# Designs tried in a protein design run: designed miniproteins, single chains. Part 70

Each design is a single chain, and the fold is of that chain. pLDDT is the mean over its residues in the fold that is shown.

## One batch from the design tools (miniprotein)

Design m2586
Fold by ESMFold2-Fast:
Structure m2586 (fold): chain A 70 residues (1-70)
Amino acid sequence: SLELFNKGIELYKKGDYEKAAELFEKALPLARTDFERASIYYMLGLAYKKLGKYELAEEYFKKAKELFPG
């Protein structure tokens, strides 16, 4: 949902990357479009990168690009 995604972004901006990732993961199955799913995957990539999980971050960035290249 937009609410979960926006709360995740708020937590990401505050540096609470673990809780941000949790909210983005909860938002993912509620996404209605490939653009929404790509946006969530991209934010998951950013959150996991901040947590030092670089391989997982790269996989999420790849999923985002495959759904919405540009």
Scores: mean pLDDT 87

Design m2587
Fold by ESMFold2-Fast:
Structure m2587 (fold): chain A 86 residues (1-86)
Amino acid sequence: NAEKAGIVALTAAAVARAVKDLAEQGYISPEEAENAGRVALDTAIRAAKLYAEEGKKDQALEILDTASRVLPEYREELEKVKKEIE
């Protein structure tokens, strides 16, 4: 389950970044970009917690670090979860 959650989380983060770039260019609404970002954030947190529950802390931290790099606007919330897992 953690592996599937990780794949979904990385995919969601990539999609959210693309959606944000489109919103900055005026092709979609800021609300649509915010929604995609929140889905990606929630998915990354879920995947990290699942990896941590399996004792795979390194993979949990990697998911959170990747998400924070792709979605820097959520870095603070992701860092909070990272400290909980560390």
Scores: mean pLDDT 83

Design m2588
Fold by ESMFold2-Fast:
Structure m2588 (fold): chain A 75 residues (1-75)
Amino acid sequence: SMKEKIEELRRERERLAEEMQRLAAEEDALLAQAKANPADEAVRERYYEATHEVARLMLEMMKLLIEEKALEREL
């Protein structure tokens, strides 16, 4: 049913939100490391990688939210 699909989208967003929170914590730690040693290119590269991954997860969650809202309007 449409309600079941909405519930599945909500559960998927919850899983992605948990992953994003964990990755955001890693991003914060890497930023602190980069600030402590600005010349460390490896730390900077890892920070950029983490930042891009957080952005990717955020976009994925937004897509799921849009789909959820579209399905809610059909109810």
Scores: mean pLDDT 85

Design m2589
Fold by ESMFold2-Fast:
Parts: sequence; structure tokens; C-alpha cells
Structure m2589 (fold): chain A 64 residues (1-64)
Amino acid sequence: MVTLKVSYPEEAADEVDRILTRLVILHNAVVKKEGNDLYVTVPKEVAEELKKELEKLGAKVEEI
């Protein structure tokens, strides 16, 4: 499991929510909101693809 810190522009909020909902259902991902940041815990194999998807939407993604 890998935890990603995600910050995203307001205009991408709906698309980010859809992606995160899919991950919770398919990969038992854990999503926690803390202030303006999201923390997403996923399997390592999923984390790399997720980072690319979120960055394409203008989000900043950091592994912690």
C-alpha cells in the first residue's frame, strides 16, 4: 500500500471524485480529506496510474 497526497483545482473536483470513488469500490482504497488536501491509500501498482490520471487533470500528487 502507498499513500498519495493530492491537491487539485476546484474545476477538477467532480472528475477527481469520480476517480476516487472507482478506486474505493475496485481496490479498497482509503480516502481521507484533511484541509484542502486528499490522502489516498492504494496498492503500489495502482498508485502509479492514479498519479498520472490525476496529474492530467491538473492535480499535484506526492507520495508520502
Scores: mean pLDDT 79

Design m2590
Fold by ESMFold2-Fast:
Structure m2590 (fold): chain A 76 residues (1-76)
Amino acid sequence: EEEEAARILRRAAETVRTDPIGKDVAILSLAVLITSAKTEGNEELAEKIQRTLDGVLAADSPEKAAEVLEAGAEEL
């Protein structure tokens, strides 16, 4: 649900800041969350997470990627 997705996004933000592969792990985690949301018929949640994923992919630094993940979690 949205609370669980928000928790995962916040955890991903922490991982991105502390782990050299954190951004790649975050991208995979968000892709799984999008698939799960679509499978459950929650298209609104899938769209919100997709916007966060697009922002993470566009980020040119771990700090920017973490900021995108934190903002995405707050939007949920």
Scores: mean pLDDT 81

Design m2591
Fold by ESMFold2-Fast:
Structure m2591 (fold): chain A 118 residues (1-118)
Amino acid sequence: SPEIEALAAKMAALVEDARAKALRLAAEVGEEEARERIEELTDRILELIKRLPSASLEEAKKLAEEIRRLLEELRAIVEEIAAKLPPDEQASVLAWVDSAEAGLELLLNQILKLKEAE
C-alpha cells in the first residue's frame, strides 16, 4: 500500500535523524565503542522497517516487536552516554529521545492498523 510505504519512509527518516544525533553525542563524549554499536543497531532497525510494507500482518507484528527491542537497546546506549553530560544537556538529550520514541511508536502502530484493515 502506498500509505504504508509512506509511513515506513517517515519511520526511516526519524531513525536516520536519531542515528545522526546519537553519533554526534558519542563523538562529543569520546565513546568510540558506542559509535559502532549505534551504527549496528540503527542499520538493523532500518533493515526491519524496509520489510514492513511487504510483510503480512503476522510478519509485521514480529518485525514491530524486534524494532521495539532494538530501539530500547539504542535508548539505553544514548542514556548511558547522556549521563556523562551536564544536567541541562542531559535533559535536552532525553527530551529528543522521548520525542523520537513517541513518533516511531505512533508510525509503527499506524502501519499495523492499516495492515489489520487489509
Scores: mean pLDDT 89

Design m2592
Fold by ESMFold2-Fast:
Structure m2592 (fold): chain A 58 residues (1-58)
Amino acid sequence: SAAREEWEASRPVREEARRTGKSVAELLGREELLKLLKEIADKLIEIGDEFLAELKAG
């Protein structure tokens, strides 16, 4: 449940960001991590899709 973990992590840090006056991205660097994750996910999907397509087609 990655989505649940994401929401939970963003919740407390967002409140601290408001209290401290900093950004959520700055506090957790989450935005940078999300960017990297998106790139990795896209690459994985492409490679995985090619493998699955070959296996499924024969």
Scores: mean pLDDT 68

Design m2593
Fold by ESMFold2-Fast:
Structure m2593 (fold): chain A 108 residues (1-108)
Amino acid sequence: SVSLSPEQLKEFRREAEKLGILERVESLSEDEIIEWVQIGMLIAHLGGPTPWLQEQLTTEEQIFALKMAIAAVRASLKNNPGNEERIAHLEELLAELEATLARLEAEA
């Protein structure tokens, strides 16, 4: 699970703007933001969409969830980089999210 501090939420919105999703993000509550980030993390962890996710979410919604997760990881790297082990873990997670996003966008 991902939790966003007020400072991380501000950095998250900056990264969301770079991904072209800021307008939609501004319509969401903090709880909805956390939910979408968690969905994006789950998609990447599973190596792509499962049958359940395909039944519940459109390809566009899956792409949105991945962009939400990418924004959250980028914000975490900028706001609280931590030690080298944490940075490496977040960079690996970011690469996995970006690869999954590129695959889904190519299939759209």
Scores: mean pLDDT 80

Design m2594
Fold by ESMFold2-Fast:
Structure m2594 (fold): chain A 63 residues (1-63)
Amino acid sequence: REAEIARLEAEIAELRKRLQELEDEAIRHTIETGEVDEALLAEIQELEKRIAELEKRIAELRA
């Protein structure tokens, strides 16, 4: 259980790091070009969904 939770937490940490990188890229793109990168926003939304799913799994394992 603890090993499985630790693994999921590590995956969430990696995804959160990637999410922050994409958010920084999206902001930078908007500042530099004056346009929103719609593909980048879609990737951000997908990562947010994956993080939420993993957090739900951790909650279930702790129950």
Scores: mean pLDDT 81

Design m2595
Fold by ESMFold2-Fast:
Structure m2595 (fold): chain A 66 residues (1-66)
Amino acid sequence: GLKEALEQVRKLIEEGNYEEALAIAKRVIDAVPDSAEAWELAAEAAEKLGDEKLAEEYRKKAEELR
């Protein structure tokens, strides 16, 4: 479910596997685009990969969601 997918993304970020974390977070966003947490995790993974512009875009999207 959604909670398990988000937990997997968090674990990948903790492990330093940022590319895989971003890939899974993007899949979660595609399935559940109103999940603010999914956008936040995608932003964190993007930031860790050095893509500050993408991270900022994703954080803005998360802020627009409740």
Scores: mean pLDDT 86

Design m2596
Fold by ESMFold2-Fast:
Structure m2596 (fold): chain A 65 residues (1-65)
Amino acid sequence: SVVERVVAHDLSKASGEDPEVILRRLREIARLPEEEWEAASRKLAEELGVDPESVLNGARALRAA
């Protein structure tokens, strides 16, 4: 979807990581129970060197799409 592509590319620009890798990781978070999203988003954000809120918002956008 357009939303998935935009979210992955925005985080790719911020992190330098491949947008397809980011999209896969965000989809993994979006499939988790909501109570696990904060911890999973923080872990991915540490790996990417980006703000955890950006990752969490990305996962939320993917769930809503």
Scores: mean pLDDT 82

Design m2597
Fold by ESMFold2-Fast:
Structure m2597 (fold): chain A 66 residues (1-66)
Amino acid sequence: MKFRLTLIGDVARSIGVILRLIGREDVEVKRLGENTYEVTYSGSEEEAEKLYEELSADPNLKVERL
C-alpha cells in the first residue's frame, strides 16, 4: 500500500512520525519535497489500513492513499 504524507501545522511534532517510519523494515520512505513524503508499506493490507488510520488521526499530517 502507498501513501503520500504532507506535514502540516507543527512540523516539529510530525517529523518524529516520519523518523519512526524510516526506522521500519516493512516501510520505504521517499522524500518528494520539503514537507512531503511518499510511504510504501510492504506488509499485509490489514496492517496497512491500521497504519493509514493511525497516521490520519494525527492533526499535523495530511494523509492520501496513492
Scores: mean pLDDT 78

Design m2598
Fold by ESMFold2-Fast:
Structure m2598 (fold): chain A 69 residues (1-69)
Amino acid sequence: SAALLREIAAHDLSKHYGLSREEALEVIDLVEAGRVEEALALLKSRGLTDEQAEAAVRAAQNAVRAIRE
């Protein structure tokens, strides 16, 4: 299901980037809405480097594509 794939993606983001489940889900939501700059700002506010934030956004974009397409 889309909900299960979304939860798996959030778990992977949380594990790899030290985000909470809620933070990881918010990043996925922002990316899904096309609000990529807000997702990057959120990630950097949580202490991720520019490179880590960009990698996390790319991972979220791949997850959104897999869930919806």
Scores: mean pLDDT 84

Design m2599
Fold by ESMFold2-Fast:
Structure m2599 (fold): chain A 57 residues (1-57)
Amino acid sequence: LFMEALRAGAEGVRAAERGDLEEAVRHFEKASQLAEQAGRRDLAARFRAMAAELRAK
């Protein structure tokens, strides 16, 4: 779960770098969910914040 959360987060960053904001949001939302399942509340909060920031654009 933790490694899967990091992988999803990395995919979100790559999508954002390409300008695929909708895809980036989906990846960060998945990363946040996986981080919660792994017990990493701080990491989950960071991914949620990244998704929210991209939606605001």
Scores: mean pLDDT 80

Design m2600
Fold by ESMFold2-Fast:
Structure m2600 (fold): chain A 94 residues (1-94)
Amino acid sequence: MKSEREILEEMLERMREVLEEAGASQEEIDAVTSAVRVVFETGLKEKMSYEELEKVLLETIEKMAKKYNLSEEVTEKLKEIVREAVRKMEELRS
């Protein structure tokens, strides 16, 4: 079984892989993964519902995608990674 921190780290590693395969720069990869980490950790600290946490994480991905001109295909892959991570967290607390 994975802790919430292990789920976060696995999510960020998968995001890095997707971005690297898409040809994103190291600066773009670091910016996206750092933004997602901060939002995820803040959501857990503030005891957000999983529904609210998923929503704010997806909004973060959309904002970063616009800022760095990420393709729709890459953006959808990142959103799916978020949804899978949130689902795994729900299973840990259920």
Scores: mean pLDDT 83

Design m2601
Fold by ESMFold2-Fast:
Structure m2601 (fold): chain A 77 residues (1-77)
Amino acid sequence: TVDELLEEQTARLEELAAQGDAEAQAELGLIYASQGDYDKATEWVNKALALDPNNELAKATLAKIEAKKAGTYQPLP
């Protein structure tokens, strides 16, 4: 299934990210953002940007997370 493929990709990326791979950290951020886990997505994107501040995937993912957070700021009536 799509979820099984995502789990396989996530596990591999977690191994690379733990070893300090900025690209793997950026990809993990994108995966967590796609799942709606913006806290984990932001954490991984910030780690990627700390290693490589010019990482375009990390920058694009962070912008997408911020746009989603702004769009979902709706207090209950």
Scores: mean pLDDT 76

Design m2602
Fold by ESMFold2-Fast:
Parts: C-alpha cells; structure tokens; sequence
Structure m2602 (fold): chain A 102 residues (1-102)
C-alpha cells in the first residue's frame, strides 16, 4: 500500500510539473518534477499517462477546468495553474485513502 501511495503521489507530481511548466511557473515545475523523481518536465505522453492514473485512482473522468480551452495563451495560465493544483490534490487524497485502507 505504501509503495502504491508513493507511486500515485509521483504521478500527481508529474502532471503538476508539466502543467506548471506550461503556465510559465518554472520554479513550481522544477520542484514537482524533482518530487516525481524525474530530471526535468515529463513529456506530454508521460504527463497524459500520469494524469490517467491519478484520475482512475480518484474515480473521476477528467480534471474540471475553469472556462476556456487548455491550449490558449491568453488567460490559459490561470487555468493551467488551477489544473495543476487539482491534479496534486487528487493524487494526495487518493494516496491518503490507500494508506488508510492498508
């Protein structure tokens, strides 16, 4: 259970690092990439796989983003930051649940 909880936390960190990098928050991106055990930001494919694992563990279909598309530059940075925070919370809550069930 501890190993699975730690793995799930790392998946959340990978997603957060990628989203913070897209938002231009390089210090946060670097910090969460390090916590995920990776050197630098995950590729889009790796981030998508990590997101899928976090969503499955949390029992949700998708991260709920504020109004607007993910790929736009104008105003999208706030949405990317919100998505990163949500990915972190989903990973942390799911990991805590796994530890409590062990």
Amino acid sequence: AEEKAEELLKQGYKVAAALYHMAGEEEEAKEYAKKAGIEGVASPEEAAEALAKVLEAAGVDAIELPEGPLGGEEGSRAQLRAAAEQALKLGEESAKRLLEEA
Scores: mean pLDDT 72

Design m2603
Fold by ESMFold2-Fast:
Structure m2603 (fold): chain A 61 residues (1-61)
Amino acid sequence: MDEIKKLKSQAEKAYKEGDLDTAIKLYEQAAKLAEKEGDDITASLFRMSVSVLKLEKKRKE
């Protein structure tokens, strides 16, 4: 739980700094940990964040 919270905070910070690649990586790590812990709702939310950020990155290229 604490590790997922840390990854989320770091992903949000990376996003605010414009580092989409780092934010995507951190959200993917948070999603994997949530899935391992059986928290499907939290994992789905992080995967949604990854999808949104990947789309944002493609539109900026």
Scores: mean pLDDT 81

Design m2604
Fold by ESMFold2-Fast:
Structure m2604 (fold): chain A 98 residues (1-98)
Amino acid sequence: MEEEVEKAIEAAKKEKNPLDKRRLMVAFGVKLLLDGYSEEEVRKAVREIAKAVGLESQADDIYEAALRLVRMAETSPEARAIVEKEVADFEKKLEEIK
């Protein structure tokens, strides 16, 4: 997870639009939750990224948004496909940076 957090910080720092920066952090939280990390580990990782990009005050809201999306994905295969696409779009942004 440490290397994933480092890459996400780099990606978030390159995003100039505040809404896209927040969306990237939400997608990262979703990715970690889907990968099977605990809620505590994901909350800590999201807070670390938010702190690194000056959005520490929004860290809990970003984590809660990610958790809400994962819970929605558990309700239907269609919702899961939408959430997985959001994560794939995030991973593509990481490739553009490294």
Scores: mean pLDDT 79

Design m2605
Fold by ESMFold2-Fast:
Structure m2605 (fold): chain A 55 residues (1-55)
Amino acid sequence: SLKEKMLKLIDEINKLLKEAREAEKAGDFDKRDELYKKIIEKQKELAELFRELFG
């Protein structure tokens, strides 16, 4: 379902955010920035699904 896809994306975003924070603490800013790019992509997907549900 659309709701299940949204929940999966939210879980994936939260996992990536945790990994990005750990990379930042380790001083690996290149890895952090790559993780942020993935987060942005998944946030765009979530926004599109939200528009499908409410638009």
Scores: mean pLDDT 85

Design m2606
Fold by ESMFold2-Fast:
Structure m2606 (fold): chain A 98 residues (1-98)
Amino acid sequence: MTPEELRRELEGLRLALRYLKDAVEAGQITPEQAIAELRRLGDELVAVFEKAGHPEAAQRVRELTDRAIEAVRNGDKEAFIATLDEIIALVDEMIAEL
């Protein structure tokens, strides 16, 4: 994967994560839909980081994704949003280092 390809994939995933956050904050998405979308985005982000040679970032995404899903299951919207912001910040940090 080239740095340009990695940047493009991360920017796309960042945008999707931001849309998920906005939908949850606006109450436009069910908990089941939020979990499904987060699993999809988390799996894609893990695959991108592993393919790019960043296994620690991939592992961090897995941990944050699991934490965010648990927050949704517990009805803790604030913890979900805070954890999603941590995932977005990790993506922003990786983009900035490219």
Scores: mean pLDDT 86

Design m2607
Fold by ESMFold2-Fast:
Structure m2607 (fold): chain A 81 residues (1-81)
Amino acid sequence: GIEELVKELEEKIKEAEELAKEAEKKGDKDAALLAEISIGIALILVGVSKVIGGPDEELLKKAIELLEKTIKEVKERLAKS
C-alpha cells in the first residue's frame, strides 16, 4: 500500500544522499548535483501529494522511479571514475 511506497521512497532518498556524498568526496560535482536535484524533485512530488489531500500512489511511484534511475546513473558514473 502507500506505507510500503513511503518506506521504499525513504530508503531510495537515503541511498541517493549517500551517493551524493561519495560523488563529492571523489570530486564529481556533476554526479553529486544530479543526485541532489533528483532528491529535491522527489521531495517536491511528495509535498504536492500531501497538498492535494494525502499521499498519492502515482506521485510516490514517480518519485521512486526518478530516484531509482538517478541512483543507477550515478553508480555507473562513479564506477567509471
Scores: mean pLDDT 79

Design m2608
Fold by ESMFold2-Fast:
Structure m2608 (fold): chain A 83 residues (1-83)
Amino acid sequence: MKELLRQAAILASSADLLYIAGRVEESMGRLDEAIESYKNAVELAKKALELAKKAGASEEEIKELEEKLKELEKALKELEEKK
């Protein structure tokens, strides 16, 4: 359980870093690269949520990860619509 929660945290942090990378890429006009970074962020956020649920994370922790995932998915969709 402790290791599984730690893995979930690492994946969530990695998703945040990819989101930042995607924002930088978008600001540089590199829309295809930004979309790929956002897609990778979404996949890591999904994995983090799955691991947190398996680890028996609190309802609050799960809701936080679910909201983060929704925000990333919305950002990806909006960017794809702008392309």
Scores: mean pLDDT 82

Design m2609
Fold by ESMFold2-Fast:
Structure m2609 (fold): chain A 73 residues (1-73)
Amino acid sequence: SKEELEKKLTKLRFRLLVVESEIYVYKEILEKLKAENGDPKKIEEIEKKIKELEKERKELEEEIKELEKQLEE
């Protein structure tokens, strides 16, 4: 039903906000570590985490877009 699709869309949008917030926080941490000549291993770990989160963001954005099209049609 339309209501079930709307509930799923709401949950995905919430997950997207969480992922985007985490990307923002990790990017800030990364910039600070690089500015302070921090531990290269920690920098690499944070960069890997950001990359994983950006992949999750892209997958969520694609699923949201598909559901939005279903609700408009």
Scores: mean pLDDT 87

Design m2610
Fold by ESMFold2-Fast:
Structure m2610 (fold): chain A 93 residues (1-93)
Amino acid sequence: LVALAEQSVAAGEEAYAQGKYVLAADGYRTAGELYEKAGDYEKAGEAYYNAGLAARDAGLDASEYYRRAAEMYEKAGDLEKAAEARRLAEEAA
């Protein structure tokens, strides 16, 4: 799971750097799902957060990704990042 999640992050990063924001959001979302299944909630939160940024830059609704990021950060005990992600989810809605 972790190795596939890392590969999905790399794919998302490459797509984002190329301005392929929809593909970047998909790569980061996939990484978030894989890290979540692996129990790595901090990395899952980071991946969902980056999926939200990519979705926003694509002109898509980012609110669900930021909400998922907040849930993962809460599970990781990172309450500061969770609060920030929830704020971004409200702004995107």
Scores: mean pLDDT 86

Design m2612
Fold by ESMFold2-Fast:
Structure m2612 (fold): chain A 58 residues (1-58)
Amino acid sequence: MVTVTIYRAGAEAAALLGRSGVPLRLIGVKDGEVVREEEVSAADAAAAVLRLSAENAA
């Protein structure tokens, strides 16, 4: 299981992935506060982390 803290697009990604019922811990943080906690699968998590990392880099 992987824990990912997301600062910008975290709430949208966490909501979308959480609805599919996959087991990964995603923690969305906005304005220094935890706004979401979700779980997604490890296989889906890799793609999600790469997308969010690219978003933050852009």
Scores: mean pLDDT 52

Design m2613
Fold by ESMFold2-Fast:
Structure m2613 (fold): chain A 55 residues (1-55)
Amino acid sequence: HMELKPATSEIDKIRNEFFKKMEEAIKKGASLEELTKIYNEYLDKIREARRKRGR
């Protein structure tokens, strides 16, 4: 798990993936529940990125 870029690159990837998933879900007419699930997964990934640094 070696990258030349600092931790910001991981957070940037998580953010970009969140935006992509959200846009695709909206285009597909996803329900609020689906959108909420995507948002919660994004929050979990941010938390994991924080934990990964401490672990």
Scores: mean pLDDT 73

Design m2614
Fold by ESMFold2-Fast:
Structure m2614 (fold): chain A 89 residues (1-89)
Amino acid sequence: SMESKERTQRFFERLRNTKPEDLDVLFAEMMLEQMKELNSKEEVAEAVRHYALTILHVDQETADYLAELAKEDFEKAMEEVKRLIREKK
């Protein structure tokens, strides 16, 4: 569809504007943006917790912290996730 083509074009534009060493940060940002579109703050928090445990491999305490932060201030949660990814390098 035309909408699918526009989404694909936006994805490749973001990819072209991202440094190779920052691709893991870009993919995390994109995943979190998709989670933000969920129907409730509770669903967003659960998605962020699951992502933190399974993809970031942080401990339960950190995952719970990020989930609660996402409910209160999603942008701050996104910046914290990006910080954690950069620190693991």
Scores: mean pLDDT 83

Design m2615
Fold by ESMFold2-Fast:
Structure m2615 (fold): chain A 65 residues (1-65)
Amino acid sequence: SSIGDQIDNMATADGNGDIDSFTTSMRNAINIDQSDIVIQSITYTSQNSDNPDISDQAQRILDSS
């Protein structure tokens, strides 16, 4: 699914430390559907990312929802 593709892209970008690709995929996922699976994926990244800028981007979305 398109949601699954964006979640996979978020995980790949996080693993590569690619803040821009992570942010783009996160925005795309939210625009498709702000479902539990999308929120859980963002929550996981906010708590487990090795990149503090990616953790911050993920946390900002959670704080606004």
Scores: mean pLDDT 78

Design m2616
Fold by ESMFold2-Fast:
Structure m2616 (fold): chain A 103 residues (1-103)
Amino acid sequence: VTLTQSPATVTVKEGETATLTLTASESTPYINWIFEKDGKRTTLLSNGTTRAPGVRSRFSGSGGGTTYTLTISNVQKEDEGVYIAHDTTGPPGSSGAGSTLTL
């Protein structure tokens, strides 16, 4: 499956809400949202909506089928980095190009 993330770059002010979207070329239920900073990848959400342990409630996911959304409320400086959507259907999985968040 092909994953298209938008926007490629988003700039917000501290305390604002950032919204990242994903379009999949075919329906998939197995989307993870991954945060990448300084070469380290951390899973934020699995299956589009389930927060990983320790992930703050201001990170939320919604959607299904071919369209998924990651919402980051009350954005903090520590949230700067790349957000990558990853389809876990089969080996190897497919990844989007990422969305870069800056303040």
Scores: mean pLDDT 82

Design m2617
Fold by ESMFold2-Fast:
Structure m2617 (fold): chain A 75 residues (1-75)
Amino acid sequence: SDAAALQQTDLQSARGMVLAGELAKEIEDYEKGKTELSQAGKELLQSLKEFGWYEQLEVLKKMGKKGKEELAKLA
């Protein structure tokens, strides 16, 4: 329970901006078949709506079919 509250705080802070950028890069590489989504990346993706609007948009811009399917599985 505390992990979700901590994650929410981080996602709306300057640290959240860094995490969103890292998630966007991880999604981009996943769509290109370079890497698998990490467990941390999946957790951040599940909490995507808890990021700021700009950070959400940057992640969503990197999503193709694979990223959208993963997001749907985590919803």
Scores: mean pLDDT 73

Design m2618
Fold by ESMFold2-Fast:
Structure m2618 (fold): chain A 61 residues (1-61)
Amino acid sequence: AEEVRRNARLAAEWLGWKVEDVKRPAIGEVGAPPSAETRRNLDLAVEAMIEAAKENEEKEK
């Protein structure tokens, strides 16, 4: 779980994603519903990515 959060944060920082980009992935709109474990990991990843995206936005300002 922590690994997912850490990797998502690093990826967002490396790619220079904005908060808007994190909101747009729409992964759940395309494909079958995930398992409960997958949902938990996705929630952790999304939260980490949003935090990283906010940091990216602050650096640009």
Scores: mean pLDDT 62

Design m2619
Fold by ESMFold2-Fast:
Structure m2619 (fold): chain A 55 residues (1-55)
Amino acid sequence: KEVFEVENLKVTTLDGKVVEIKKAKVTAIDEETVEVTDLETGEKYTVKRVELLNG
């Protein structure tokens, strides 16, 4: 149950898309994967934790 809110987040999704999110909510799914929710659009993206921590 770990959730963070961050601003101006740039992430690479599992499909290789680069997305910039003005206000994001990051929720841990498992040890390798997090869900990033764009709070302005409501869109959700699944990304690897390593992509958030260091590209």
Scores: mean pLDDT 74

Design m2620
Fold by ESMFold2-Fast:
Structure m2620 (fold): chain A 88 residues (1-88)
Amino acid sequence: LAKKGAELYKTKCIQCHTVGGEGGNVGPNLTYGGLRPAKLYDEDYLFQIVTKGIPGKMPAFEGQLSEEDIKALSEYIKTSLKPLDSPP
């Protein structure tokens, strides 16, 4: 799951959300700043935000990704993206 989530993040999310100094900066950096670290470990929050998006800011992926793909992305963000310059 985490490996699949990493690949999906790289293809679908990295254009707007940077990780490890790579990717776009249109959205908040999910590894440092932008979002509070606690929210990155909340699976329900991650599933909801990826599925529904944020009107006017982030597209909804419920029509573009399967439920399994969204769960894989949420698992990757929750377990594999570590905050930069912040304790885990």
Scores: mean pLDDT 57

Design m2621
Fold by ESMFold2-Fast:
Structure m2621 (fold): chain A 89 residues (1-89)
Amino acid sequence: AVDAPADLEKELVPPLREIASLLDGVTYEDLGILSLIFGIANYLKEHRGEPEEAAEFAASIVARLAERKGQADKVPELTELVRKAILEG
């Protein structure tokens, strides 16, 4: 996988930028997947009226990503950030 360059962080929407700054080894593929999960979470929030379920869906994927990168210690901070982004956005 191709690692995302540090200067790309400035071009990301704020939640993705914060995730990229917290996680080491974020790839272009990871950023693409994160963009899709935020899109799906917003769809669930808007069309199903399930904001808490949407937040947990997005948080679970981010937690799995962090664990797969050997960074499980960052899961609590990342999941809180993601829940806040979905619930308050």
Scores: mean pLDDT 77

